# Designs tried in a protein design run: designed miniproteins, single chains. Part 11

Each design is a single chain, and the fold is of that chain. pLDDT is the mean over its residues in the fold that is shown.

## One batch from the design tools (miniprotein)

Design m352
Fold by ESMFold2-Fast:
Structure m352 (fold): chain A 115 residues (1-115)
Amino acid sequence: MEEAEELIEELRELLESDDAAAVPRIRELVQRLLAVVDTLDREEAVEMLRRALEVLEEGTKSKNPLVRLAAAAGGILLVRRLHELGALSEEEAKRRLRELAEVAREAIDEIEAAA
């Protein structure tokens, strides 16, 4: 729990930075969080994953498309884990995955259009 909470707080700070240099660390934190929640009971894992998903969903509003892409990619991984734990219905998981995939696609389009 404490380690997961610390990872979520660092993730929030990095996403709020709008700094593309934070992207490798954002990806590392998402992977570390997934490893940590695998050591928790289901109820604690679901709580931590939901908090982290909320943070990543806020990150999809970043002004930096590289940060938005990282946030969307991380969110997809968390939605999949929440569904595997039975915390999201198939319909809710599909809806969130489509929304996050669209954010990722739009971010990629913006990156490609940049000089």
Scores: mean pLDDT 88

Design m353
Fold by ESMFold2-Fast:
Structure m353 (fold): chain A 51 residues (1-51)
Amino acid sequence: DLSKRSIIVEIDGKKYLISAPAGTPMSVLGNRINLLKSGVPLEKVSGVSEV
């Protein structure tokens, strides 16, 4: 989907690809990063995959 935005973040030595529809606020992406940092499994966080 050409309308998706994505970022790569590194948490505890692991790289994650976080993707969302174009126009999604950065606060939403930031919340997903915070969930991963707090130990929520990636499969329970929408739009996240391990690189």
Scores: mean pLDDT 76

Design m354
Fold by ESMFold2-Fast:
Structure m354 (fold): chain A 83 residues (1-83)
Amino acid sequence: MRREAIDRAMRAAGRALREAVAAGQSDEEQIERAGEAAKKAALDAGLSEEEAEELGELVRSGVRTALNAGLSPQQIADGMLAS
């Protein structure tokens, strides 16, 4: 159950990140949209509000770290969608 919810949240984050890039949004806007999408997908999958908030924060942190490491937003989104 939890693993399925995490996979679903990662795919939602990847789609949101791809859409934010296509819309020309800033890196911070991309990070925020990915985190929000992950949180919403986690809630839809039956996780608690607290668990969904923590997952959203984990996604924001992960995307920011990957961007700082020199990965493109497209590469990050593709990785999330492959989950």
Scores: mean pLDDT 83

Design m355
Fold by ESMFold2-Fast:
Structure m355 (fold): chain A 120 residues (1-120)
Amino acid sequence: SEKDKFLDNAIGFLKEVIEQLEKLIERLKTMSREEAIQLLKDFKNDVLKRLDKMIEEAKKLGMDEVASILEETKKRIEQLFEEALKALEAGDFDRVIENLRKIIEVFQEALKKLEEIKKS
């Protein structure tokens, strides 16, 4: 069904973003602060834009529970990305890693919830 296909795509996206966040943490260690700030901003903007499209599609398909999970996820990660960017601008790399690890945990929670919906 279109709903099953969407749910598989949403699960795939969350898995992709978790992998990209792990890679991002390693990449940030090898970059200048200025390059790291730009990379983190670009990554944040891409992730938020993709979440917005998925929320809109979930709503169009009547998948209100999935839309709600993705909206909660978006709100939590927006705050954590903002804290990571502030830490990066301040040169506090340990706090950058801490906030990015928390974003990974938020996406892992969302992934688990979507996988439980798929099993239902």
Scores: mean pLDDT 90

Design m356
Fold by ESMFold2-Fast:
Structure m356 (fold): chain A 73 residues (1-73)
Amino acid sequence: MRDLSVAEAGKILADAILKLKSLSPEQREELAKKALAAKNKQELTQVVSELQNLASDADVDAVHATLEAASGP
């Protein structure tokens, strides 16, 4: 499978974050905006780390599953 570009991964991450119920609307918007603005893999990793501190374990697992699915067909 083709590896996701930083821009593609950021968009998928942002879309996943906007669906998380354990985050406030403001937290979802801020993190999604950061994911879309990510310039490299390190910045995407920082967004995921911030997500892990704010979101429930179930929501974090859902984001990981979404990113894995997006890396496949």
Scores: mean pLDDT 77

Design m357
Fold by ESMFold2-Fast:
Structure m357 (fold): chain A 120 residues (1-120)
Amino acid sequence: RLSEEEAAEVLAKLEEAGALLETLYKKLAPRLSEKIKQEIEEKLRQFKAKLAQMKATDPASDEWLQLALEAASLAKEALLLIVNGVKEQKIKLSEEEQKQIEKLKKLIEEVADTVQEALL
């Protein structure tokens, strides 16, 4: 089980990942295909819904841990869609955009690892 501090850190990291994903998506959206934009927007919508459910759920519960894993998975899927869209359209990323992607990967992995350990 997570402490209150650990649960707050997981939620904060997911909220930061969501904000970074939206910022990155908005910068790249004019250069992405319509199909991949729709897929990314759907994953971001689902991600926001999971964050809202987490905020309404007891952070000491197994339900909250499951919601956190689902949110992390949705964030990872959104990031993979962005990366695939970049490759498809042959978009050259700036150093800032590359660093944002690496930071996103780290945030998502840290959340997944923390929550997975708490399920043991």
Scores: mean pLDDT 88

Design m358
Fold by ESMFold2-Fast:
Structure m358 (fold): chain A 114 residues (1-114)
Amino acid sequence: TPLQDELVELLRKSAELFRELAEKAQAKGHTDLAQRSRDLAVALEGLIPAARAVTDPEYLEKAIEHLRKAIEHLQKALEALDAGNVTEAQKHLDEAARHFGEAVIAISEALAAQ
């Protein structure tokens, strides 16, 4: 469905941004931030088969909303790293991870309800 396609595209985009954040953090010597970002990218890619199995539009829309919020925070984390502000980058990574967690919950609840 169009919502399933959008959810998969947002999962792929989020994973791409986490990998970009990891590369930039590693280049600047922020090894822990880089590792956390890589782990989150792998987790996002691992959700794609589950996301494709979700059929309920309510859960799809909820997961999509949280991934859009995660992407906003990832963009802010990248901007903060480019500005040399690792503390703000970490804060935005925490918010992105939280929204990703909510998307995981929505996908899991959808599959349990089917």
Scores: mean pLDDT 89

Design m359
Fold by ESMFold2-Fast:
Structure m359 (fold): chain A 71 residues (1-71)
Amino acid sequence: ATFTATTTLTLDDGTTLTQTGVGPSRAEARGLATQVLNQYMNKAIEERGLTPEEAAALAQKIAAATQTSLA
């Protein structure tokens, strides 16, 4: 069986970031799709020079702004 997960992160400016994961299990597909969150966090920390406290606050915010669907 093949499963597809799509994770969408909506940013404050209305920009959306979407990652699709495909795998033989729902858990594997979801894990691949949610990599978009780690990629966004790493980029934001590096480009914006975030402190650990600011990074933690951003992580909570993006978790709340994230949607994942499974098929």
Scores: mean pLDDT 81

Design m360
Fold by ESMFold2-Fast:
Structure m360 (fold): chain A 98 residues (1-98)
Amino acid sequence: SSMDRQIVSRLVGLDIEAIALIQKHGTVEDAINYLISQLSNLTPDMREVIDKIKEELGPFAALVALLMIQQQDYDTLIAFLRDKGLEEIAKKVEQIVS
């Protein structure tokens, strides 16, 4: 696994934040739509990354990825994607944030 203990700790915190957003908005899809509406810095390329994460890993993982983007925690996002075997999506994130 490419994830170390520090990254795992950050992901646990993000999972808690994601669960709180789902509780507030009623569904994971409504929480995703809310975060997308709040992210003024979400480019079309990064939106494509989120859509691919949702397709491959499901909507909860996409919500967690949106929280990482909101926090500009791209290192955790890249490590998360690599740990899930999504190397091409991880490389795309690296290119977008370079």
Scores: mean pLDDT 86

Design m361
Fold by ESMFold2-Fast:
Structure m361 (fold): chain A 82 residues (1-82)
Amino acid sequence: SAADAALQALLAEFGAQRRELAARIQQAIDAGDWDRLRALIEEYVALERAFIDRAGEYVGPEAAELMRAGLAEQEAALKEWA
């Protein structure tokens, strides 16, 4: 369907951005650059929020709310780690 095609396109777009960001996060870890790592974690959380907002149009409000709850748990864990 058109909705399935749109969701697949979003997954591809955000997947590419996630991979680029993951590489930068790994570089910051390898360099011991904790200030950069914290900034990159904030960018990662912002990217995931943007994805959920866009994906919500296709997956519906219940699934979007579960995704937001999962992201909130991940954000809390990352803030304790960084």
Scores: mean pLDDT 84

Design m362
Fold by ESMFold2-Fast:
Structure m362 (fold): chain A 56 residues (1-56)
Amino acid sequence: SMEDVLRQQQENNTKDYLRQLIETDIDLTRDILRKMEQRPVASDIADYVRQLIDSI
């Protein structure tokens, strides 16, 4: 459907933007990840961010 096409396009645009942002500030991203790992409750979020970095 057209809605699915538009949603996928928006998602791809967001991913491309995030990819460039992470590549520009990789050190900041690594610092955030390290701080998240220091907090036990944030382990799931840290894993998600790690997967994002690995996908680039």
Scores: mean pLDDT 65

Design m363
Fold by ESMFold2-Fast:
Structure m363 (fold): chain A 97 residues (1-97)
Amino acid sequence: AAARRAAAERIARDVAEGVRKLLQETDPSKKAALQVALALRIIGDGLEHGLTAQEVVDAINRLVPPELVRAELAGDGQVRITSPELGELARVTLAPA
């Protein structure tokens, strides 16, 4: 239980840091690489700890300001991450709900 909560909170922090880097980056190639790296971090940490899409969505929305990023459920087991400034940043599939 504690390990899952810590993993979800770590994902929320990594999402916040990744989006801040995306907002500061001006090179389109580097932006694309940062988006891929963000998606891979969420998938890796989520699957390693058996997190559900709901746990990840709840942690991001609780810990990260909505002005920076918003997380939503998108179908069964999918997390959709959007920024008001940049639009859709990632859509990742985790363990089925």
Scores: mean pLDDT 79

Design m364
Fold by ESMFold2-Fast:
Structure m364 (fold): chain A 87 residues (1-87)
Amino acid sequence: AREEGEADEKSGRTTTEIDGTVTTVDVEKLAEGEMLVTVTVEKDGKTGSVTYRLTKDRELIEIGREGDEEMVKEAEELLERMFNGTS
């Protein structure tokens, strides 16, 4: 078993399940007031995730994508809407 032995940084994780769609949002704090945000979407047995860096000026910079292309697109749209405040 791997033990989490180095948790000196506060990470936030939120999981929401709506109509068979599981959305997980992981937020990690970075050294200069920046945040690392990972959104994972699971639907119909498919999984996709995107990782973005949120700068101090609220700019979103994509740093990674993994998994199913349709789920990745849904994760991207969710993350952009979350920070743009639209819909």
Scores: mean pLDDT 72

Design m365
Fold by ESMFold2-Fast:
Structure m365 (fold): chain A 59 residues (1-59)
Amino acid sequence: MERIAALVELMEADPERGATLLLTRLDELLPPEVAARVRQMLLEDPSAVPAYLRRRYAP
């Protein structure tokens, strides 16, 4: 959970750097089904990714 929270904070503070880090480490950080969804969201609406990750991993 802490790694996901740090990524969300990074994407909110520096979207380009956060998106790059997430794309390069998706398979390491997230389960395959979640990684696939996040990859799709990054292509369609990167700004939605932080909210999705907070809802999924940080209640």
Scores: mean pLDDT 72

Design m366
Fold by ESMFold2-Fast:
Structure m366 (fold): chain A 74 residues (1-74)
Amino acid sequence: DPGLERARKEAEEIIRRAEEIIKEKPEAKELAEEAIKIAEEIIRIIDERIPVAGRELLEKLEKAKKLVEEAEKK
């Protein structure tokens, strides 16, 4: 499924960005850690084939993206 492959790659990228933020910006740690938790949940859903609506998966991905973007602004 191309959509799931893309979502997984985007979640991995969010984790990578958030881990960089945690190393450089302690003030953004809470936002970055929340983004990691959601991104890890997305990866788990995909890898374990947990049945969720595609819209729900996209909403989780958008939330994680917003959190990492807010963390980057700190």
Scores: mean pLDDT 83

Design m367
Fold by ESMFold2-Fast:
Structure m367 (fold): chain A 85 residues (1-85)
Amino acid sequence: LTPEQQAEMAVTALVWAHEHAEEWNAANVSEEEAFEKLAREVARRTGASVETAREVLEATSAETSAEFAERIREAALPLLEEAQA
């Protein structure tokens, strides 16, 4: 998994989560259920396995320092802008 692929998966997850945040909140979806839905959707959109998507999301959330989060945001910004355009 390249840093570019990892950034693409993270951006895909952020965009999809943002699009469905109100829906999941209204449906009283747990964070665990939301995470599973996110991993499956990222896998579907990127062509990766659900296992790989889950690992990328877990690594991003669990090991994210402020600087790491900022680097992900910077690397992902062009993809995020494209997805919202």
Scores: mean pLDDT 63

Design m368
Fold by ESMFold2-Fast:
Structure m368 (fold): chain A 109 residues (1-109)
Amino acid sequence: MKGLEEGEKGAKEAKEEGNWKGASKAGRGAGIAAGEGSGETRNGAIGYSAGGIGSAGAYASHLAGLGDKEAALDGASGAEGAAVGAKGKEGEEGAKKAAEGAKEAAEKA
C-alpha cells in the first residue's frame, strides 16, 4: 500500500529530523491503508497490516520520546484501527501488539 510506504518515510523523518507532524499524518495513512488492505487477500492483508502497524508504532514511540503524548496516542489509535480491519489471526494479533507497545511508549514519556 502507498500509505504504508509513506508511513515508514514519515516515521524516519520524525526520528532523524524531528518532523513529527508529518510523521503523524503518514502513520495514520499507513494504518488506514493496512486496514483497507485486509479486505483484499488474507496473506496480503496480513503483510500490509503488519507494515502499517510497524510504521505507526515506530513513529508513536518516537513522538512519545519527544514528549508529544497526544500525537503518539493518535498514531496508536490508527494502528488499533488497522488491527480491527485485519481480520486474519496473525495480522490482527500482530497489529494489536504494535498498538499496545505504542500506547505503553506514550504513557512512559
Scores: mean pLDDT 52

Design m369
Fold by ESMFold2-Fast:
Structure m369 (fold): chain A 85 residues (1-85)
Amino acid sequence: SSSEKQALVLYIQGQLYSDEAFYSLNVNSDLEKAIKLYEKSLELYRQALSLLPSDSPLAKLVQLNIEGIEDQLKLLKEEIEKRKK
């Protein structure tokens, strides 16, 4: 369907932002940029998930990526707060 194709495009875009976030964090040590890029990735994954049946294989992959990014963002935001003190 057109919704599944749109979801796939959003998923690929989300993966690209996630990869850029990982690079910003692990190569450039740019924590603030990594957070912004992960937040963009999360927004795109949530949009993709909204276009998919909950039982689809792609929906399951998107949900796992959402959970992974949410966990990573929590840790990164805690690190930023420690640096402000």
Scores: mean pLDDT 88

Design m370
Fold by ESMFold2-Fast:
Structure m370 (fold): chain A 72 residues (1-72)
Amino acid sequence: SKEEELKKKLREAISRYVALEIDRIGLQYEMELAEKRGDEERLAHYRRQMADTDAELKKVEEEIKKIEKELE
């Protein structure tokens, strides 16, 4: 059914969201390490990756909200 397919998509979207949050935490640790070492080049690199991860998190959050609305 459409409802079962939407529930599967919701679970997949939530899994992607969790994976991105884990990546975000990892990037935060790398940024803290780079900052402590005074590695401005690595810090800038991780800040860029963080911005990309934040953008992807927003996309997945919007996907989740859309699926939840379709399940109503």
Scores: mean pLDDT 89

Design m371
Fold by ESMFold2-Fast:
Structure m371 (fold): chain A 81 residues (1-81)
Amino acid sequence: ASEEEIGLGVAEIHRGVLILALRKGDDTGVEELLRLLVRTARESGVPVERIRELLEEVARTAEEAGLERAAEAARRAIEEL
């Protein structure tokens, strides 16, 4: 597997953990997990558009759950790409 493929896989794991927590109404650690997702993906050369897709799913899930702080954190991460 390429560094990009490994980085995408790790980022998808972080996304999955975030989505699961947010669906349960738990926003603890969201900012740290978002930082880990973006850092791992960028360092591994994952395309920005793919990282944006992952972050958009996190933002949408947070909005659907009514977790405004988590949604704002995810949208800020998208803006910083």
Scores: mean pLDDT 79

Design m372
Fold by ESMFold2-Fast:
Structure m372 (fold): chain A 70 residues (1-70)
Amino acid sequence: MVLPLSELSPESQLFILILNKLLLERQNRLDLDPAKMTEEERLELLKTLSAEEQEELYDEAGEEVAKLLS
């Protein structure tokens, strides 16, 4: 389900931040700030990945959020 960032809960915003971080780590772009990644940049990078890789990243981000909220 796709929602505007401004409509997302704090938990969903944290999920997006972690997802951005994981995407940059996979691209070996640790020089970039995940908090400064735009939605357009995130979606463009996600579209370059296979459906399987996208599911893996979403799972990793979800687990990280769950650990931080525990």
Scores: mean pLDDT 74

Design m373
Fold by ESMFold2-Fast:
Structure m373 (fold): chain A 86 residues (1-86)
Amino acid sequence: SMRERLEKEVEELMEELRKLIKELEEKLDELRQQGAPQEQIEKLERVIKDTKKILQDVEKNRADLEGNKRKLEETIKELRDILEKL
C-alpha cells in the first residue's frame, strides 16, 4: 500500500516534469524568436539538458522511490521558479 502510493506519486511527478520540460522548450523557442541574449539562451538550454538527464536517471533507478520522489520534487520546484522569472 505505502510502496504502491510512492510508485504512483513518482509516476505523477515524472509526468509533471515532462510537461515542464515541454514548457521550457516552448519558452526557449519564444526567446530565440525575440532575439534574447545568447547567455540567456545557453543558460536555458543547459537547464533543459540537465533536467532531461535527471528524468533519465530516475527512469534507470526506479527502485529508489523515496530518493526519486525527493529529486523530482526539488527539480520541479526549481523549474517552476525559473519559468516564473522568464
Scores: mean pLDDT 86

Design m374
Fold by ESMFold2-Fast:
Structure m374 (fold): chain A 89 residues (1-89)
Amino acid sequence: SEVEEKMKEIQELHKEGLELLAEAFRRAGLPEAAEAALKEDYKTVKKYFPQLPPRVQEAVELVLEALYLMGTDPEKARELLERARELIG
């Protein structure tokens, strides 16, 4: 089913986004925020966000935008995740 294939693609993008979000915080030395990201605890993610370097803040904003858009525009979400990955290094 085209619908089932689309749902699987969105689920894979969602997982990739959360893992990338966690990696950004982990590389910044914020393991509690990395765990929060994997649990979709966005309140904790937002609390730790100001502690990130500016480049990593930009990457996190791109990931959050991708997570918001992936149900509507998975192609744009994929582009945003790729840009975020480049910024995280």
Scores: mean pLDDT 88

Design m375
Fold by ESMFold2-Fast:
Formats: C-alpha cells, sequence, structure tokens
Structure m375 (fold): chain A 84 residues (1-84)
C-alpha cells in the first residue's frame, strides 16, 4: 500500500538521521538517537501489522522528520560556528 511505502521511506530517513547524529556531539545527539529509535520501532510495527492507518503513518513520519531535521540542523550549526 501507499502507507507502507511511506513508512519504509520514513524508516530510511530516520536511519540516515541517526547515522548523522552519531557523528556529532554525543550529549546532544543522545536524545535525537533515542527519539529516532522509537519512531523506527513504531514504523516497523505498522509495517509488520499490515495496517494502513494513514494517520499513524503521518504521525510517525512527522516524528521521523523532526529527528532528521534536528540532526541535520545540529550538524550544520556546528559547521557554521567552525567557519566563523
Amino acid sequence: SMSEEEARLSIRHVDYAIKVAETGDPEYSKKLIERGREARRRLEELLRSGESSMKEVVLAGAEAGVVAIGASVEKLSKRLEEER
């Protein structure tokens, strides 16, 4: 289903965000990594259950997006500070 494809894409985004966070500041990234792991777990449950709850996919995808953006912003902010 479309929601399954969206869930798989969100899992890939979260996995990438976790990988980026792991290369950053361990103290800041710890909470983002924990949030990413929880979002990934929820998305995996949606895929495993076979349920096509668009609302749950959207909510889990939004959380995955927050983790991905947070990790990217942290990385960019540190890089910009180093250039100044």
Scores: mean pLDDT 68

Design m376
Fold by ESMFold2-Fast:
Structure m376 (fold): chain A 100 residues (1-100)
Amino acid sequence: SNEEKSKEKLRELSKALEEKDYKKALEILKEMASEYENLSEGDLLTFVVQGMEVAEHLDEEEKKELYKLIIEILEKRISEFSPVARKTAELMIEDLRKKL
């Protein structure tokens, strides 16, 4: 299923982070981003948190590109979130925009 594929990508992302392979982690994040509509609310929040972690280990240009990608996905999906998750996502978007 699309949900199982997303969870497999999250497992691959976690492995890349454990190995400190930030270039591999960035590639996995870009693949997940291209299929953002298949991420559950929980998987999307995990994607955002892990994406922010990866961004701190990237070159400034790649870091800004990843932050912009995370913002874009959050803005596209935010209307689908529960009220609590939506408030958290709004704060994350504001914080990420300040880093651009």
Scores: mean pLDDT 83

Design m377
Fold by ESMFold2-Fast:
Structure m377 (fold): chain A 64 residues (1-64)
Amino acid sequence: SGMEAGEKGAELVKQGKYEEALEYARKAIEAGDNKAVALVGKTAVELGKYDLYDKIKRLALEKT
């Protein structure tokens, strides 16, 4: 479930659907799937979307 959310999030980043991608990153964080969260973050960085990466990082930290 977490990894499926991460895969969908990464796909949404590639499509330019950043708000939806952030929602899927949140689902991966809620599932505790660090690999899935990293997949969305890595995809954001690879496409130069550093603001999205920062949002994902802050969201993960907010959940402690």
Scores: mean pLDDT 82

Design m378
Fold by ESMFold2-Fast:
Structure m378 (fold): chain A 65 residues (1-65)
Amino acid sequence: DVVERVVAADLSKASGEDPAVIRERLLELARLPEEEWEAAARELAKQFGVDPRDVLNGARALRAV
């Protein structure tokens, strides 16, 4: 939906990665238990070349919707 597209577009702009790929990875992260978010966000941030805090904020935004 709108939140997923906005978050994916922001991370796509920072990483150069396809926003559809970013959206799928963020949705997978958002489905994990919260205890696993920090480790998963670090791994995704490494793959995309972005700040892990931006990945965590994206996952939190998706969970809030």
Scores: mean pLDDT 76

Design m379
Fold by ESMFold2-Fast:
Structure m379 (fold): chain A 91 residues (1-91)
Amino acid sequence: SNERTLEIVRQVLQNILDLLAPYLTPEQMAQLQRLAQGILEAIRNQDYERAYQLLDEMEAFIRRHIKDGRVRALAEASLTSIRMLLFIQQR
C-alpha cells in the first residue's frame, strides 16, 4: 500500500540523514532535509516522476558533499533500495 511504502521510505531517508549528519554543515543538512521532505511529499501524492527526480537530486547532493567513499556508497545503496521499492509499488 502507499501508506506502508511511505513509512518504509521515511525510515530509510531518516537513516540516510543520520548517517550523513556528521559529514555535513548545518546548511547542507537543512538542504538534505528539504530534499527528503520533498521525496516523501511526492510519494504521498503518488507523483513518482517527481519522487525519482528528487532522488536523483539527493544522489547528486551526496556525491558533491560526501567525500568518504564508504559513507557515500552506503547512502547510495539506501537510495537504490528506495528506487526499487517505488518501482515495485508502481507495477
Scores: mean pLDDT 90

Design m380
Fold by ESMFold2-Fast:
Structure m380 (fold): chain A 89 residues (1-89)
Amino acid sequence: GVAEEIRRLTEKAVDALLRGDLDTAEEYALKAAMLALDAVPVSKLLEAIGLTLRVIGIILDARLGGDLQAAAEELREIGEEMVRLVEES
């Protein structure tokens, strides 16, 4: 299902981030966020947009030399929030 695919893509993004592969991390993280945006009802759309902006912020911080371990931990947390948001629909 969509929740399982979001979790899978988040895990791939985290793995890429921890390897320093920021382009691959961005691709998978944004794919997960886009799936969440597409899957949620209108009543949860602003929350899903907020999670998407947090993903963009994490990837941008990583590209600017931020802590990749901290970024990976935040990305895992956001991925689980996306899964929860979709499963609550």
Scores: mean pLDDT 87

Design m381
Fold by ESMFold2-Fast:
Structure m381 (fold): chain A 94 residues (1-94)
Amino acid sequence: SLEELIELFEEVKEKNLELAKKYFSEEDYKKLNELMEKALESLRKGDLETAIEILSEMVQFLVELALKSKDEETKTAAIAIGAEYQEIKKLIEE
């Protein structure tokens, strides 16, 4: 299932980065991309503990972005992306 998780993460990364490019600031987009790349690298190395920590940081970043943003579309995008990575985190933890 690790190979399946990596494939899922790669597909999800592409879709979520398109959404982030449309609704996030350039700085927030770059931060999300950096966290996604670090999480993928950890998964490829079989370091599930580090992957979970990075996913937790990513979810926290997205929650904080949703709370501070005044733009409803940016809020909705951050919530949607955050929920998806929270689900992926649960799949790795269980």
Scores: mean pLDDT 86

Design m382
Fold by ESMFold2-Fast:
Structure m382 (fold): chain A 72 residues (1-72)
Amino acid sequence: GLIEALGRLAAVLYAIGREILDNATTKDEILEGIGLILLGIGLAFLAYQLGLKLGQKEKGEAALEAAGGTVV
């Protein structure tokens, strides 16, 4: 559902940010890594808040379909 999709996206962004940060040798790369980590954390928090409000997997799936989500 939508909450699961947001959680997965958050995890991917966090993982990419960590990978960039682990390999960072310049200030620009460090800032990019930190930015992606913070974005991932923000999306994870948003997914959590939506989980509290929606509570239903079917509701999340219907919302994704109505919004024309990427892949069903």
Scores: mean pLDDT 68

Design m383
Fold by ESMFold2-Fast:
Structure m383 (fold): chain A 76 residues (1-76)
Amino acid sequence: MSPSVLLIPKKVEEAKELMKRGLEEKDIKLAEEAVKLAREALKQAKQFKVPQKVIDEIEKVLKEGEEALEKLKKEK
């Protein structure tokens, strides 16, 4: 398997952790980095045609992250 495919789960977990920290610390930049990382993971997952279940999980993480970022921005 290509190294990029093996890094997808790690990117998803890092995105979740960054989003959690961004929300707890009210740090919009951390939340934006989390969303960017989740988008990269989704793009790579689609390019490498990983199982649909994995793609669905990444899409949920990205959607939840984007919604959380919007709420954080509105709190200003």
Scores: mean pLDDT 78

Design m384
Fold by ESMFold2-Fast:
Structure m384 (fold): chain A 60 residues (1-60)
Amino acid sequence: SPADTRALAQGEIDAAVEAMKEANEIARKENLSTLEFVRKFADIYAEKEAALRAQQAAAA
């Protein structure tokens, strides 16, 4: 439904924000380069998006 689509989109935005926070904390602690930061963000975001999709499937 359109409401389910909007909820998923908001969840993806929230996941991206949390992934950015986690990647920034790791970058500060481990002194990551820009490329390493981007890779870390991508990895964390992918895990969070997969979890969001799994939650949506379980709720259906």
Scores: mean pLDDT 80

Design m385
Fold by ESMFold2-Fast:
Structure m385 (fold): chain A 110 residues (1-110)
Amino acid sequence: SMLSEISSYLQRVRERAAAAGLDPSRFPEYVDLKTLLTGSGGTGKSGGVANEDLWMAAYLAAQDGRYDLAEVALLGAGDLVFTDRFDALGISREELLAMLERLAERARAL
């Protein structure tokens, strides 16, 4: 069920990114986002809502220099309530917020 919810949410992210002027041909990275959510070295523990997983994917993608994936995920995250789930990744909430703010600025500039 969670995977189905994530797939539905990622489809909406794709639509929102296209509306924001991002190249639709970049949306094949949906598969990469799904991989980041479900199995990158034990960081893909499922238990949160789809939005939380998208924020996690955005952060991980940015850390890997995949800013295109991070921007798509961030545009779709909306009003996400931060959870302690990201603390399990060994990253500080302040550092994650700073990264997401920088990505949001880039997304808004698009």
Scores: mean pLDDT 48

